# Designed miniproteins, single chains: the designs that were tried, part 31

Each design is a single chain, and the fold is of that chain. pLDDT is the mean over its residues in the fold that is shown.

## One batch from the design tools (miniprotein)

Design m1057
Fold by ESMFold2-Fast:
Structure m1057 (fold): chain A 85 residues (1-85)
Amino acid sequence: STLSKITKIGASQVGDDVVAYSLVDEGDSPAQVEWYADGKPVDYSSIKRGRTTVSYAVLTTSGTHTVTPVDTVSGDSKTITVTVP
């Protein structure tokens, strides 16, 4: 069996907010991505496009944050630092 893997993580500013996103290549099971900011769960959304899942969280709290998507199926995770104005 092939496990899903987070292949990309990034962030983009939209107005006064930051959208953090991840791309996940799906293995033999659908990816399930949860998001954390500063070690706390945050609301997220995911869109499946074929064998790729796009998952994202919108950060609205000003300051510098450590943001981590976690694929709960594979256990794969990546971390970025984002600054919200």
Scores: mean pLDDT 83

Design m1058
Fold by ESMFold2-Fast:
Structure m1058 (fold): chain A 80 residues (1-80)
Amino acid sequence: DEKVEKFKEALKNGDWEALDEALREIAQEIANSDIDTDYFAEKLKKASDILEKKGQTKEAEAFRRLADYLRLLKEGKPLP
């Protein structure tokens, strides 16, 4: 998935602007699919907590942000 590779590259390079753009695109794609958005968002938040405890702060923030975007989209709220 090109979007996943773009996300990984942005995260690796610390390009938070490109990372946020990739997260918005991924969140919108998931929200428009038949994927259980609540379940997926909860898994991402749990993964974020684990990453934060490991000191992987950038990865933790990215997962948390994606989970928050998914919840906002499911509730029909605009992304910040």
Scores: mean pLDDT 76

Design m1059
Fold by ESMFold2-Fast:
Structure m1059 (fold): chain A 69 residues (1-69)
Amino acid sequence: KAMELLKQGLDLLSQGNKAYEEGKYDEAIKLYEQSIELLREALALDPDNQDAKMMLELAEKKLEEVKEK
């Protein structure tokens, strides 16, 4: 279900943020990419889910930031 994919995507985003805080930028990139994939799947199943759209935009922004490190 879209809600389960959203929760999994958010958990990966949280893990990516922890890796980023620890200076593990390569791991943060992988976790953000996995989060983005799940959030895109959640949004595809429920296109009106504003939370999924906002979290996807946040995850994409975080991925861009860490790649510049």
Scores: mean pLDDT 82

Design m1060
Fold by ESMFold2-Fast:
Structure m1060 (fold): chain A 68 residues (1-68)
Amino acid sequence: AVELTPEQVAKLSALVIRLSAGERVSVGEFARRHGLSRSVISAEFQPLIDKGRLRRVRRGRTTYLEKA
């Protein structure tokens, strides 16, 4: 388990809003930009994927998150 800073939590919350609005976001790019690991982002969003609210889309070597 990784302890997230309040700033990281705020960035993840903003990402949920963007995804819910129909944006598609690269996991790797978001991770690099905000100093997060891809595994942390994947773990944080897994419950929403399991509920069918978001989906993971792989295109070549890049993984994206989008609204289901």
Scores: mean pLDDT 77

Design m1061
Fold by ESMFold2-Fast:
Structure m1061 (fold): chain A 94 residues (1-94)
Amino acid sequence: KEEAVRQAARDAAATFREAIDLGVKEGQITPEQAAQLRALVDAMLAAAEKGDFETARAYFHQAMRLASTMPLSSYQVNLLVAGGLLLVAAEEIA
């Protein structure tokens, strides 16, 4: 069950990174904004790998708040939401 939460965190991180990379490629966010989002995603994954799911969720919410200030497309926003739902769903089954 704990490994299911770690796997969901990895899947969420991959989905978030896809959204960030698309934002940079389409010129919607700056490299500095992308670096800030990537740092939060990396911190989330590191916390989840250690079994600190409360801290992982906090970093996820921080990344979502930061992303909400950015001019991202609906597709990119949907990727961010999908990543978050995976993490929340996995936490519920643990």
Scores: mean pLDDT 76

Design m1062
Fold by ESMFold2-Fast:
Structure m1062 (fold): chain A 91 residues (1-91)
Amino acid sequence: SEKIKQELLSMSKEERDKFLKEKLLEAMKEGLENAKERRENKELSKELLKKRNEILEFASKFPSDEEASYAHLLMDILGLSEEQVKEILKA
């Protein structure tokens, strides 16, 4: 959301990197069971699969694995748009 984007942009680069790293680790911990279940369960709706592929395609355009992981986190977990993610990661 716009509120999350503004909050992240109000942080210093170091504070933002720390926040994103902590949120990524939290999401990985809490999402591990859900990620395994999703990998094993092939019965996702066509719309959910399309959205997942769009997020992965966008994340893959970033030059580092760290930036790609943050882009994926910002879109999938925090619900930000591609435009909002580009603004945050460019800052």
Scores: mean pLDDT 71

Design m1063
Fold by ESMFold2-Fast:
Structure m1063 (fold): chain A 85 residues (1-85)
Amino acid sequence: EIDEEVKKALVIIQITNAKLAAEKGDYESALEGVKIAKKRVEEVFSGPEKERILSALDKAEQALKEGNVEEAIKYLDEAGDIVAR
């Protein structure tokens, strides 16, 4: 089975890829990255930590749908910081 530390690293990689895509204006790739990150978070995290990460990712997803890159990056950074703890 995949180690929990490896699963966390995969979530961080997806969040980082989504952030890079958003910074380049590739909102389709950024949205797909957020979607994949949300699925991984559901598998790895539980309780209040999971809720905080998913909330940040949901806010990033909404910002991306609105074309608000600055807000999307802010929430992607927030989600990544929680995952990295």
Scores: mean pLDDT 83

Design m1064
Fold by ESMFold2-Fast:
Structure m1064 (fold): chain A 115 residues (1-115)
Amino acid sequence: MEEKALELAKKAVELMRELARSHGQATPEMARIGAAAIARLVLTMLTGEEVEPPKPDVTPEEISELFRRAAEALGEPDSVAEVRKTADGTYVIGRLSPRLREAFERAAELLAKAA
């Protein structure tokens, strides 16, 4: 399971590197690919199923659907991401269960390790 997740992370990083080489800097497409990779890694780790690597043309709607599927895989379909600005000027992505947050943090670590 983790081996399949690591291979998915490597493929996502390779795609992001190719886009960076083509455009010289981070693009909105790279950000979307990163977000999609994290959601797909969470699904792979939780279900053990092989999930396809993110595509360059991944949309915000597709990322939202992947996020919803990740919540369902944890048995928490009512868990939602809330992006808000706090009084101190920081942004909080909250209203995630502790389990969903841990799964996303673990996926982010795997993606960083693949880089």
Scores: mean pLDDT 62

Design m1065
Fold by ESMFold2-Fast:
Structure m1065 (fold): chain A 93 residues (1-93)
Amino acid sequence: DAVLAEAKKEAARLFEELRRRLRGASPAERRALVEEVRRRLQELIDRVRRETGEAGAKELARFAARLMLEVMRELGATMPLINLLFYLMAESL
């Protein structure tokens, strides 16, 4: 599915930017960055759901959750990152 494949690429770029920007960020900036990424992921998942249905949305959420676990492995499990992971896991079910 071309829509799902492009959405996965967009999610991967989004997480790469998050990972890069979190390295130099204060705690307040980290919370703001995580909320920005959450909003953009919600928009992306909703778009995939509209275009490909629930199965595509769940697949994207599962893919994003795996990328989230990689970020947490590198940067540590902070509450904002844990909350984003919880959201993605819920969307993947």
Scores: mean pLDDT 84

Design m1066
Fold by ESMFold2-Fast:
Structure m1066 (fold): chain A 86 residues (1-86)
Amino acid sequence: SEKIKEAKEIIEEAERILGWLERIGRDPSLAGLHPEEAAEVFKRLKEITEEVRKENPELNKLPNLQPGLEYLRKKKEEAKKLLEEL
């Protein structure tokens, strides 16, 4: 099912970005040890935040990259719930 594939891709991307930020929050030195991965994660989060600001006016009130973070958390939970219902 295409819906199952899309849900898995959403979960994987959200877990990659959110998990990286959680690890950096616990150990900031990881950004210096993995600068290319850190740059990629922040670039992707910026892209998601810009898209969210265009399409989700309520989330546009959140500062910095928080709209993208909130969107990723919401989409991850929605995708997990979809997979549990299938």
Scores: mean pLDDT 79

Design m1067
Fold by ESMFold2-Fast:
Structure m1067 (fold): chain A 65 residues (1-65)
Amino acid sequence: AAEYAKKAAEAGKAGDAKEAAEYGRLATQHSPNAGTAAASWGAAEAGKAGDAKEAYRGGLQAFNL
């Protein structure tokens, strides 16, 4: 859970929206609660849309939850 959220944030920070989307999806599947799942899902959707900055924010939020 936390490991995938961290990887999503790192991919988003690096500008890799596709990789951020993949890790955000994995973080959502392994989320321990609704807050972490929502933040991880947001990172995945932002990554799919090509918004690496939003994917970074979502991944970082999920990692810190």
Scores: mean pLDDT 71

Design m1068
Fold by ESMFold2-Fast:
Structure m1068 (fold): chain A 68 residues (1-68)
Amino acid sequence: SAMEEEIERLVALIRALFEHYAREYGLEEGLRAADRFVAEQSKTLSPEEAARLRARVAEALAELVARL
């Protein structure tokens, strides 16, 4: 669906942001940058879309951290 496509686009952007900040400034700063971006994007989304974004980001970041 268009909603799922938009959420996956945002997840990809948040993954890239996390990886950039984690590489430059360390894991904690990467997680903070991702959390700030999720919070900002959630302001423009419905509660259902925001919940879906948060769930998908948590899953994607857990996978990335496990591969470190």
Scores: mean pLDDT 85

Design m1069
Fold by ESMFold2-Fast:
Structure m1069 (fold): chain A 90 residues (1-90)
Amino acid sequence: MELDKEAKELQEKYKDLPKEVEKRYEAGKISPTLKKVLEIAKEKESEPVEKVEEEILKLLGIPETMEELKAKPPAERIKILAEMYKKLLE
């Protein structure tokens, strides 16, 4: 159906962004933004996952909460994930 097709096209368009983040992490080339995300995860390891996710989204400048992201169509969620990965590369 149309939303699944749009989601697949966006996944293909942005498929290299997660790979670049993982590649830089494995190479020890952690960006300042990725380092801060890891610090938040470590500091809040005993917190509910939802609170940790909200703090990470806030750090990345994403105005939506996780609940709002879950309510969005798959295509829109993929666009936001792509924006997050772009910030993780900074």
Scores: mean pLDDT 72

Design m1070
Fold by ESMFold2-Fast:
Structure m1070 (fold): chain A 76 residues (1-76)
Amino acid sequence: MGRKEAAEFYRKLADSVEEKARQAEKAGNTELAQAYRDLAESLRKVAEAIENGDLEGAKKAYEDAVTAGQRVQAAG
């Protein structure tokens, strides 16, 4: 997978996660909504770091995304 294609993949994934955050907020689950927003933000940072060729930044953002994903599982 090319760098541009990988970055676009993470941006689309972040968009999908933001939609889940809106659905959780509409359902009154503010904790789950916040967890999804944190996950989406981390995924966007992964995309940005990949596009810029920042391998260290991409790894850090990916670790943050994993942590945020664990919070989504705990809140849901």
Scores: mean pLDDT 83

Design m1071
Fold by ESMFold2-Fast:
Structure m1071 (fold): chain A 87 residues (1-87)
Amino acid sequence: MPSREEIIEKFREFMEFYIELLKKNPNVSEEEVEKFEKSAERAIETMKTLSEEEAIQLYQILAGLVLQEAKKILPEEEVKKLEEIAK
């Protein structure tokens, strides 16, 4: 079973990659990127207060939601890269 620290690090890597893709996308505003960065930081702090099992569940929910949104706004190749990081 992955540790809470491993899940948090994996989530951070996933979110950082997604944020860089958003910054590259001309259809995404700087304000939207900043809001997303703050949301990712808050989620990481929340995960630090959770059990390992709860942190895994939160990660799965958030990664799933991000991937669904990414499929609507990003090219298929970039979505596949995100899916690989999430796994």
Scores: mean pLDDT 81

Design m1072
Fold by ESMFold2-Fast:
Structure m1072 (fold): chain A 57 residues (1-57)
Amino acid sequence: MKEVSVSGTAGDTTIHARGVGETIEEARQEALRKLDEKARAAGVDPAAMDYAFFEIP
């Protein structure tokens, strides 16, 4: 399995999420999906966020 961490920043707000998948692509998609969910819960517009990704070994 592959694992990816993503950070999204909008203004002074930073949100983190992790995704796991069979491939890096799947892990990245899962991480983004979780980040979007957290952003919505926090009242942050996902489209306004700048993203950074890290592959977790």
Scores: mean pLDDT 79

Design m1073
Fold by ESMFold2-Fast:
Order: sequence, then structure tokens, then C-alpha cells
Structure m1073 (fold): chain A 104 residues (1-104)
Amino acid sequence: LMLAYARQAIEELRKWLKEKGYSDEVIEEAVRLFEQAAEEVYKTAVDTNFDEKKVDELIDKHAERLYELLLSKGVPEEDAKRIAELARDSLRTAYRLYKDFVDS
């Protein structure tokens, strides 16, 4: 469930970046970081028994890393911020859906 939601968010990110005219290199690097973030959030949720503070800290760390990468690739600050915010919100939603599923 969590990974399925993350895959949908990744495809939405790809579409948005393509519409903005970013190169395939930038798109695939952003997607790769988002995939790594989703996997690590999943592992941390399981390993910490859903410690929301640790999960939120990890999500924020990955969002910041994505933001910094995008800036280094010449993505404008406003677009980089929006992408990082979308990644953060998507990961938080995926975490909540997964926790709710396990608690059900």
C-alpha cells in the first residue's frame, strides 16, 4: 500500500517535471531520491514501531536532500521548494496510510 502510493506520487512528479521542461537526467535523479526516501521511510516505520518523530525527521531530511540536489542541477528555487514540499507531503501521507493499515 505505502509503496503503491509512493509510485503514484513519483509518476505525478515525473509528469510535472516533464511539463516544466526539465531534462530526463534531472527527472531520473529526482525520482531516484524520492524512491530511496520512500524505501527508507518504510524501513524506519517498521524498525521503530511507527515512531512518528523519527519518521518525520527522516522525511524532512530526504526532502531537504532533494531540494539541494535540484538547486545543484539548476532548478529554480521556487520549483525546487515545491518539489521538496510535494515529496514531504506524499511521504507523510504514505506513512499515515501504512500505519492505519497495520493498525486495522
Scores: mean pLDDT 79

Design m1074
Fold by ESMFold2-Fast:
Structure m1074 (fold): chain A 88 residues (1-88)
Amino acid sequence: MSLVEEFKEVLERIRGKSREEQVEILNEAALKSKDSKFRELLILLAGSIAAGLSREEIIEDVRRLMEHLGVSEEEIEEIVRALEEVLA
């Protein structure tokens, strides 16, 4: 499974959950992951949500990390759309 597909699967798991539950699910997924890039993305997202950052700030932070990790712009746009729906 690609990093983007795995990330989208985790985003669906946190959809409609409380912030506390979202952070718990993301941290559990990070602990179980063997992919260092995916783990880094999950830790960043969990930390940003736990810190109470705005939806816009969270999306921008995730976008910047995905760009740094070499994720394609098309795949970044797919994740951003999923994040916008989950964090709404």
Scores: mean pLDDT 84

Design m1075
Fold by ESMFold2-Fast:
Structure m1075 (fold): chain A 65 residues (1-65)
Amino acid sequence: MERQRRAAERLREIARKLGLRIDVRIVDGRVEVTAEPADPIDLAMLEVAVAVMNTIGDGVRLHER
């Protein structure tokens, strides 16, 4: 869906600004984000961004590799 594609693009931009390596895929109408190991603070900032996006209905699932 277009909303999920925009959410994925937004997440890639956020990760780039934080210097995080992520893989973003759209599976079954959900945005699946896998973050490579990184500093806990940077990962926590990504987690906050995901929580905000989920509050507005973007349907994001975050997991660490």
Scores: mean pLDDT 77

Design m1076
Fold by ESMFold2-Fast:
Order: C-alpha cells, then structure tokens, then sequence
Structure m1076 (fold): chain A 68 residues (1-68)
C-alpha cells in the first residue's frame, strides 16, 4: 500500500516538475500519466491509487492550461 502511494506521488511530482519547467504541455502531461498508469496497473498497483494519481495529474494539467 505505502509503496503504491509513493509510486503515485513520484508520478505526480515528476509531471508537475516537467510542467513547471515547460518540458510538457498539459496534453502531453496527461498522455504520459495515462501511459504510466497502464504500466502501474500491469505491475499490480491498486486501481484506486492509480485513479487518484491520474486525477491529480488532470488537476495539474487544468491549472497550467488556465495559466497559459
């Protein structure tokens, strides 16, 4: 459980850093998160934790889209 939450947190933090640095567009951030989510599900990470991570990435993407 804690490892799954840590993996989700690292995904969200990584995407946030790339968005802050201008390396990803909001659309690209969502695409990256969806790809990572698929890999996490295949690795047996909880579907609930993966959904929460995707929701956080979508919120970050919306925030950066509104600022642009």
Amino acid sequence: MDKDKEAAKKLVEGVKKLLEGGYLTPEQAIQLAEKEAKDMLEDGVSEEIVKEALEEVRKLAEEYEKKA
Scores: mean pLDDT 79

Design m1077
Fold by ESMFold2-Fast:
Structure m1077 (fold): chain A 58 residues (1-58)
Amino acid sequence: GEAALEAELERVEREVVRLIAQGRIEEAIDYVERKLETAEGELRERLERMLASLRKLL
């Protein structure tokens, strides 16, 4: 359901923020790309936006 979708997105965002805070931007990109392999619908769209933002930080 939507609650499970939001929980997954929040978990991804927390890990990405942690990696960015450590200067590990390339690892954050790899993490999001791996999540995109199985993501569909709204989760996929939000992860694709996150990936585009991360790529601009390099």
Scores: mean pLDDT 82

Design m1078
Fold by ESMFold2-Fast:
Structure m1078 (fold): chain A 87 residues (1-87)
Amino acid sequence: SHMEELIEEAIELIEEFKEALEKGDYERALQLMSEISKLLNEAGVPEEVIEQVENLLLRAFLAYTDLKDFELADKYLEEAKKLIEEA
């Protein structure tokens, strides 16, 4: 369905977000965060779930940029993907 396609795109953008962080392209990473939220909203994901995903993406961003903890960032991204799949 169109909703399932939007969810799939959002998950693909989370993977691109990770790649952007790995490359140090933080401007791209922030743009991808916005697009992920937009796709989830368009897919009809509940607002409370979108907020949780946004918080996890922000935590991943900060873990990467401030802590340089790639493993911690990956854990937050995997949790975000799980929330999207379970929504």
Scores: mean pLDDT 87

Design m1079
Fold by ESMFold2-Fast:
Structure m1079 (fold): chain A 75 residues (1-75)
Amino acid sequence: SPVTEQLRAFAAQLREEIAYLASAVTLSPAQRDALIAHLRGLTAQLVAAAEAVGDSALADEIRALAAAAIAVIRA
């Protein structure tokens, strides 16, 4: 589906932006917690969208991407 391909491309771009922010910016603990909370909210919306189009594999990939991004932010 073109929608599924656009969601995958968006998730890949989001991963790169998060990695860049984590490497380029020194975050306070409060800023880190706020960023993680925001990321979890976005992840829930993207997972719901993937599940709504019936793509369980994409939903699992988005969950894995979010977990990896949070681990980088916490490091």
Scores: mean pLDDT 75

Design m1080
Fold by ESMFold2-Fast:
Structure m1080 (fold): chain A 61 residues (1-61)
Amino acid sequence: SMSPEQQQKLIEDLSAVMKELAEREGVSEERLLALARQLMDREQIPEELKQQILAATREAV
């Protein structure tokens, strides 16, 4: 249902939020990625999109 452009925006928005959390709270990259994966698993996000969000999060932090 989401267009590729909407998926890219979601990846960018989520990675930006994760970067802000890492910077403000001093959360380690490892913990941040673990939390992101746990949330995405609960929301049943497609595996391909999960991998893209995790990769973008690593690049952002």
Scores: mean pLDDT 71

Design m1081
Fold by ESMFold2-Fast:
Structure m1081 (fold): chain A 71 residues (1-71)
Amino acid sequence: MDKLLKLLNEQLEGAKRLAIARGADPEKVDELKKQAIEKVKELLEQGKYQEAVQVVSEANREMFTLGEEAK
């Protein structure tokens, strides 16, 4: 696996754990992470590193929002 892909996946895993700890639905967070990592793979294959990082940032924000909405 590409080293950058591994690092981005680890960042998404951290965001997932924090969202679940905040009360987010684990199934929704898992689905969001899967969709984000698929998009990251596509972008990295095309050499679009900045867009891949942006996808991770967007997914992190959405996971955080799911935790907030659980209140």
Scores: mean pLDDT 80

Design m1082
Fold by ESMFold2-Fast:
Structure m1082 (fold): chain A 63 residues (1-63)
Amino acid sequence: MEAPPAAIAALERLVADPRVSDLVTEAFRTNDPERAIALLERLVTEHGVPREVVQPLIDWLRA
């Protein structure tokens, strides 16, 4: 599993917001890291989520 604590904290923050939790759930359900990253980028561009909140998850998925 090897998810960093920062990535886990970011995931908990995003799942707690009901306006974006469905999109976050879909990102991790796709079983495709590149598509998951694209969905997380949409949280920043379309839903006004600060990049700093999603960045640890993007970094983990890219590694």
Scores: mean pLDDT 75

Design m1083
Fold by ESMFold2-Fast:
Structure m1083 (fold): chain A 70 residues (1-70)
Amino acid sequence: ADSLLKKGDEYYKRGEKEKAAEFYLQAGIVYAQNGDYRKAAEAFRKAYEATGSKVYKRAADILEQAAQAA
């Protein structure tokens, strides 16, 4: 998961925002599957920043609520 997040950051720095978002999405899914909802939310926020897609923003908000409800 951390390696996927770092890959996303690498692509984002290169201006390849679409590819960055793909890695951020993968990282977020892996974090969520492991129960790490806070890091999953962070990854989905980065995907939102890369794409502007509010779908990722909504996913991040839901995951943050799950992290705080524990």
Scores: mean pLDDT 80

Design m1084
Fold by ESMFold2-Fast:
Structure m1084 (fold): chain A 59 residues (1-59)
Amino acid sequence: GHMTLEKLKEERRRIEELLAENPDMDPVVRRVMEAELERIKEAIEKLEKDPNSVDLSKL
């Protein structure tokens, strides 16, 4: 099971919903949420490109 990738995709969707539901939220809070979203997107792309790069060390 590649639960990490699926979990990240769910987190991304949840944050996207929060941003969409609260367009008038505090700008500082919005920036924090957007930064978190960017971090999650990066992790998803890395795992999709090479799931074996999830720190299994060298063999």
Scores: mean pLDDT 73

Design m1085
Fold by ESMFold2-Fast:
Structure m1085 (fold): chain A 82 residues (1-82)
Amino acid sequence: ALAERLAAAEAEFGEFSRAEARAGDLTVVMLRHPETGRAVTILATAAGEVLDERVAETAEEALAALRALFDEAERLAGERLE
């Protein structure tokens, strides 16, 4: 579940920054370590089902992963409206 995955990532990172974006009923959440830039980005449904996740070792990779999963979320939300 998303809540359990977020709790695990928060425990792993200790110190983190969080970013969240929504596309329809889908949520993209990124947890990033402020000093290392290491991040995990998770795509989940409103019910908390994890659909995809990306781990990044640098700030640049983390931003790319966040953008990619948000684009995937918008695509999936759009398909559900067709």
Scores: mean pLDDT 75

Design m1086
Fold by ESMFold2-Fast:
Structure m1086 (fold): chain A 71 residues (1-71)
Amino acid sequence: MMDKVGEGNLGMIKLRQEVLKAAEEGVEQALDKAREANKEAEKYAEENSAMTAAAEHIKRLTEELVEKLLE
């Protein structure tokens, strides 16, 4: 059942990279992308119990990103 736990870890890294890339493109567009990436992280956490902590970490990074962009 949990054979893809390792693959989920790679997906988390890619998701984080997408958030960073969106931030580079522009403020408003980056905020929308960050929210979308956060939703994906929550989805991965639901499907993969091991990803729960990763989703929380991504959420925290997204909050910091939003705070910086709204400065």
Scores: mean pLDDT 66

Design m1087
Fold by ESMFold2-Fast:
Formats: C-alpha cells, sequence, structure tokens
Structure m1087 (fold): chain A 95 residues (1-95)
C-alpha cells in the first residue's frame, strides 16, 4: 500500500496544529484581534496562516500598535518556518 496519502494527511494535520498554536499566541499578545482572522488562520492551512496573519498585522498597524504588529509578524514567521520544515519532512518520506 502506498503511504503517500497517509503522509500527506499527517502533514496537513501537523500544519493545522501549528496554525492553531500560532492563533493562540497571537490572541495572547493581541486580545483585541478579530476572531474572523484567527479562524482564517486555523482553517486555511499554509495559505490561511499567511492570509490571516497578514490581516491581523495590518489591523494592529492601523491601530498604531506597531510593537504588537511586529510581535505578531514574528509569531507568523516562526509558524511559516515550521510549516516549511513539515513540508520538507513529508517530501523526504514520499521520495
Amino acid sequence: MEEIEKIRKKMEEEIAEVNRRAAEEIKEVYPEVSQEYLDTMKAGGEKGLEEGARKIIEEAAKKGDAEKAQEISEIAAQAMNEIALLKKKAEKEIS
């Protein structure tokens, strides 16, 4: 049996967990964050994380919270890096 589908599903589940943790960290740093943007991050995989984080950063910056915008950007960057490592790991298991 080809385990490619299992590897892909596991990767998607691990990415969803990374997104969930990033959203929780952002909510701790910026409690006023829009729930809609947090939900975008949690549900949208890699692209959802990128889009959701971008909108949250823009929201914080527009409110004059430059320090919070930077901290959110750093949380998002770390999560994106974790996703890149998970994708690389899955590619090695498939190859």
Scores: mean pLDDT 81

Design m1088
Fold by ESMFold2-Fast:
Structure m1088 (fold): chain A 78 residues (1-78)
Amino acid sequence: MEELKANLAEVYFNLGLVYFGQKRYDDALKAFEKALELNPAYTSARSWLEKLKKEAPLTPEQEAHIDQLLAKSKQALA
């Protein structure tokens, strides 16, 4: 089961990269969120959420949501 979650997390991460490149930031955020949900230790997905928060024209609510996702992923890395 863990291997399937890791593979699916990678698929969502790659979708997030595609959406980010298309400037579809809402879709990118959802895809990276799903990647971290499936694999909380997914360092690349965490890094790209931080980049999305920094670089993309997000709402304050979206930024707060990213902060919550990053806090959860840090617990998995500690």
Scores: mean pLDDT 78

Design m1089
Fold by ESMFold2-Fast:
Structure m1089 (fold): chain A 57 residues (1-57)
Amino acid sequence: SRYAVLDEYIEELEDGKYKATIALINLETGEVQFLTAEGETKEEAEKRARELVEKKQ
């Protein structure tokens, strides 16, 4: 895989939704990217963010 996960952060938003942020490093270039996704639950936000990671690889 050309990307490694550096960190995963989940926050609760004011409207009761959740936002997941995943920090990735491109192992070839050293570039750091942030992918974000929202969901109605913590689990949905996390799942959606992880799906974005898989699409990048």
Scores: mean pLDDT 82

Design m1090
Fold by ESMFold2-Fast:
Structure m1090 (fold): chain A 100 residues (1-100)
Amino acid sequence: SNEIQQQLQKLRQLAVQAKQKKPLSKEECEKVILQVQELLENDKVLPLDEALLNLAKLLLCDPESELVDKYLRYLKAQYPQLSDTELLELIEKEILKLSA
């Protein structure tokens, strides 16, 4: 869907701004990337709040990473009760909290 891609691009732009204001450490970025990779390979379900925080941190670390798209697809599959719009709005809130 073109609309989902446009919303994701807006989140990537927001993440770039958040990163400039309050960047995550190299160690935190390496940790979240490894954790997301392990979650994707082991099909492990996290609580929604932890899953959203991981995606927000991943966006701040590397907004253009293919891992962002893979993890977003994983979250949509794990939380099918959330609409794409609701999921993206929750991610936006987490990005804003990290840059506060």
Scores: mean pLDDT 83

Design m1091
Fold by ESMFold2-Fast:
Structure m1091 (fold): chain A 61 residues (1-61)
Amino acid sequence: DLEKRRKEGEERLKEAMEALIETALRMGYLTEEQAEELRKQLPNLKSLDETIEAIAEAAEK
């Protein structure tokens, strides 16, 4: 049951991370190229905090 909850949590987390990138793109915080680069990095992102940090770094550069 713990393993099942962990997998479901990871799936939900990936959806939330994708939604954050999409929202940042829609708000004009990211360009399409920056958003695509972050989506390619999704398998390497472990948390919402890491995703937010990656968005902030992309937006500042």
Scores: mean pLDDT 76

Design m1092
Fold by ESMFold2-Fast:
Structure m1092 (fold): chain A 61 residues (1-61)
Amino acid sequence: TRERVERLVAWLRKENENLSVEEFRAGAEAFFASIAPSLSPEEQAYLRRLLEEAIAEHEAR
């Protein structure tokens, strides 16, 4: 289910591309909290890693 997690992160990045880094981080944390109960521990770890990567890329803009 890596592809599913990757699609979710891609969608989140697109929806939040105009937000500040702080707003994007807050949104990513809220998104993770809302979806985590539907994910396996492995999917949760992968999602967390992808979200941190997305935040770092957003900060680099």
Scores: mean pLDDT 76

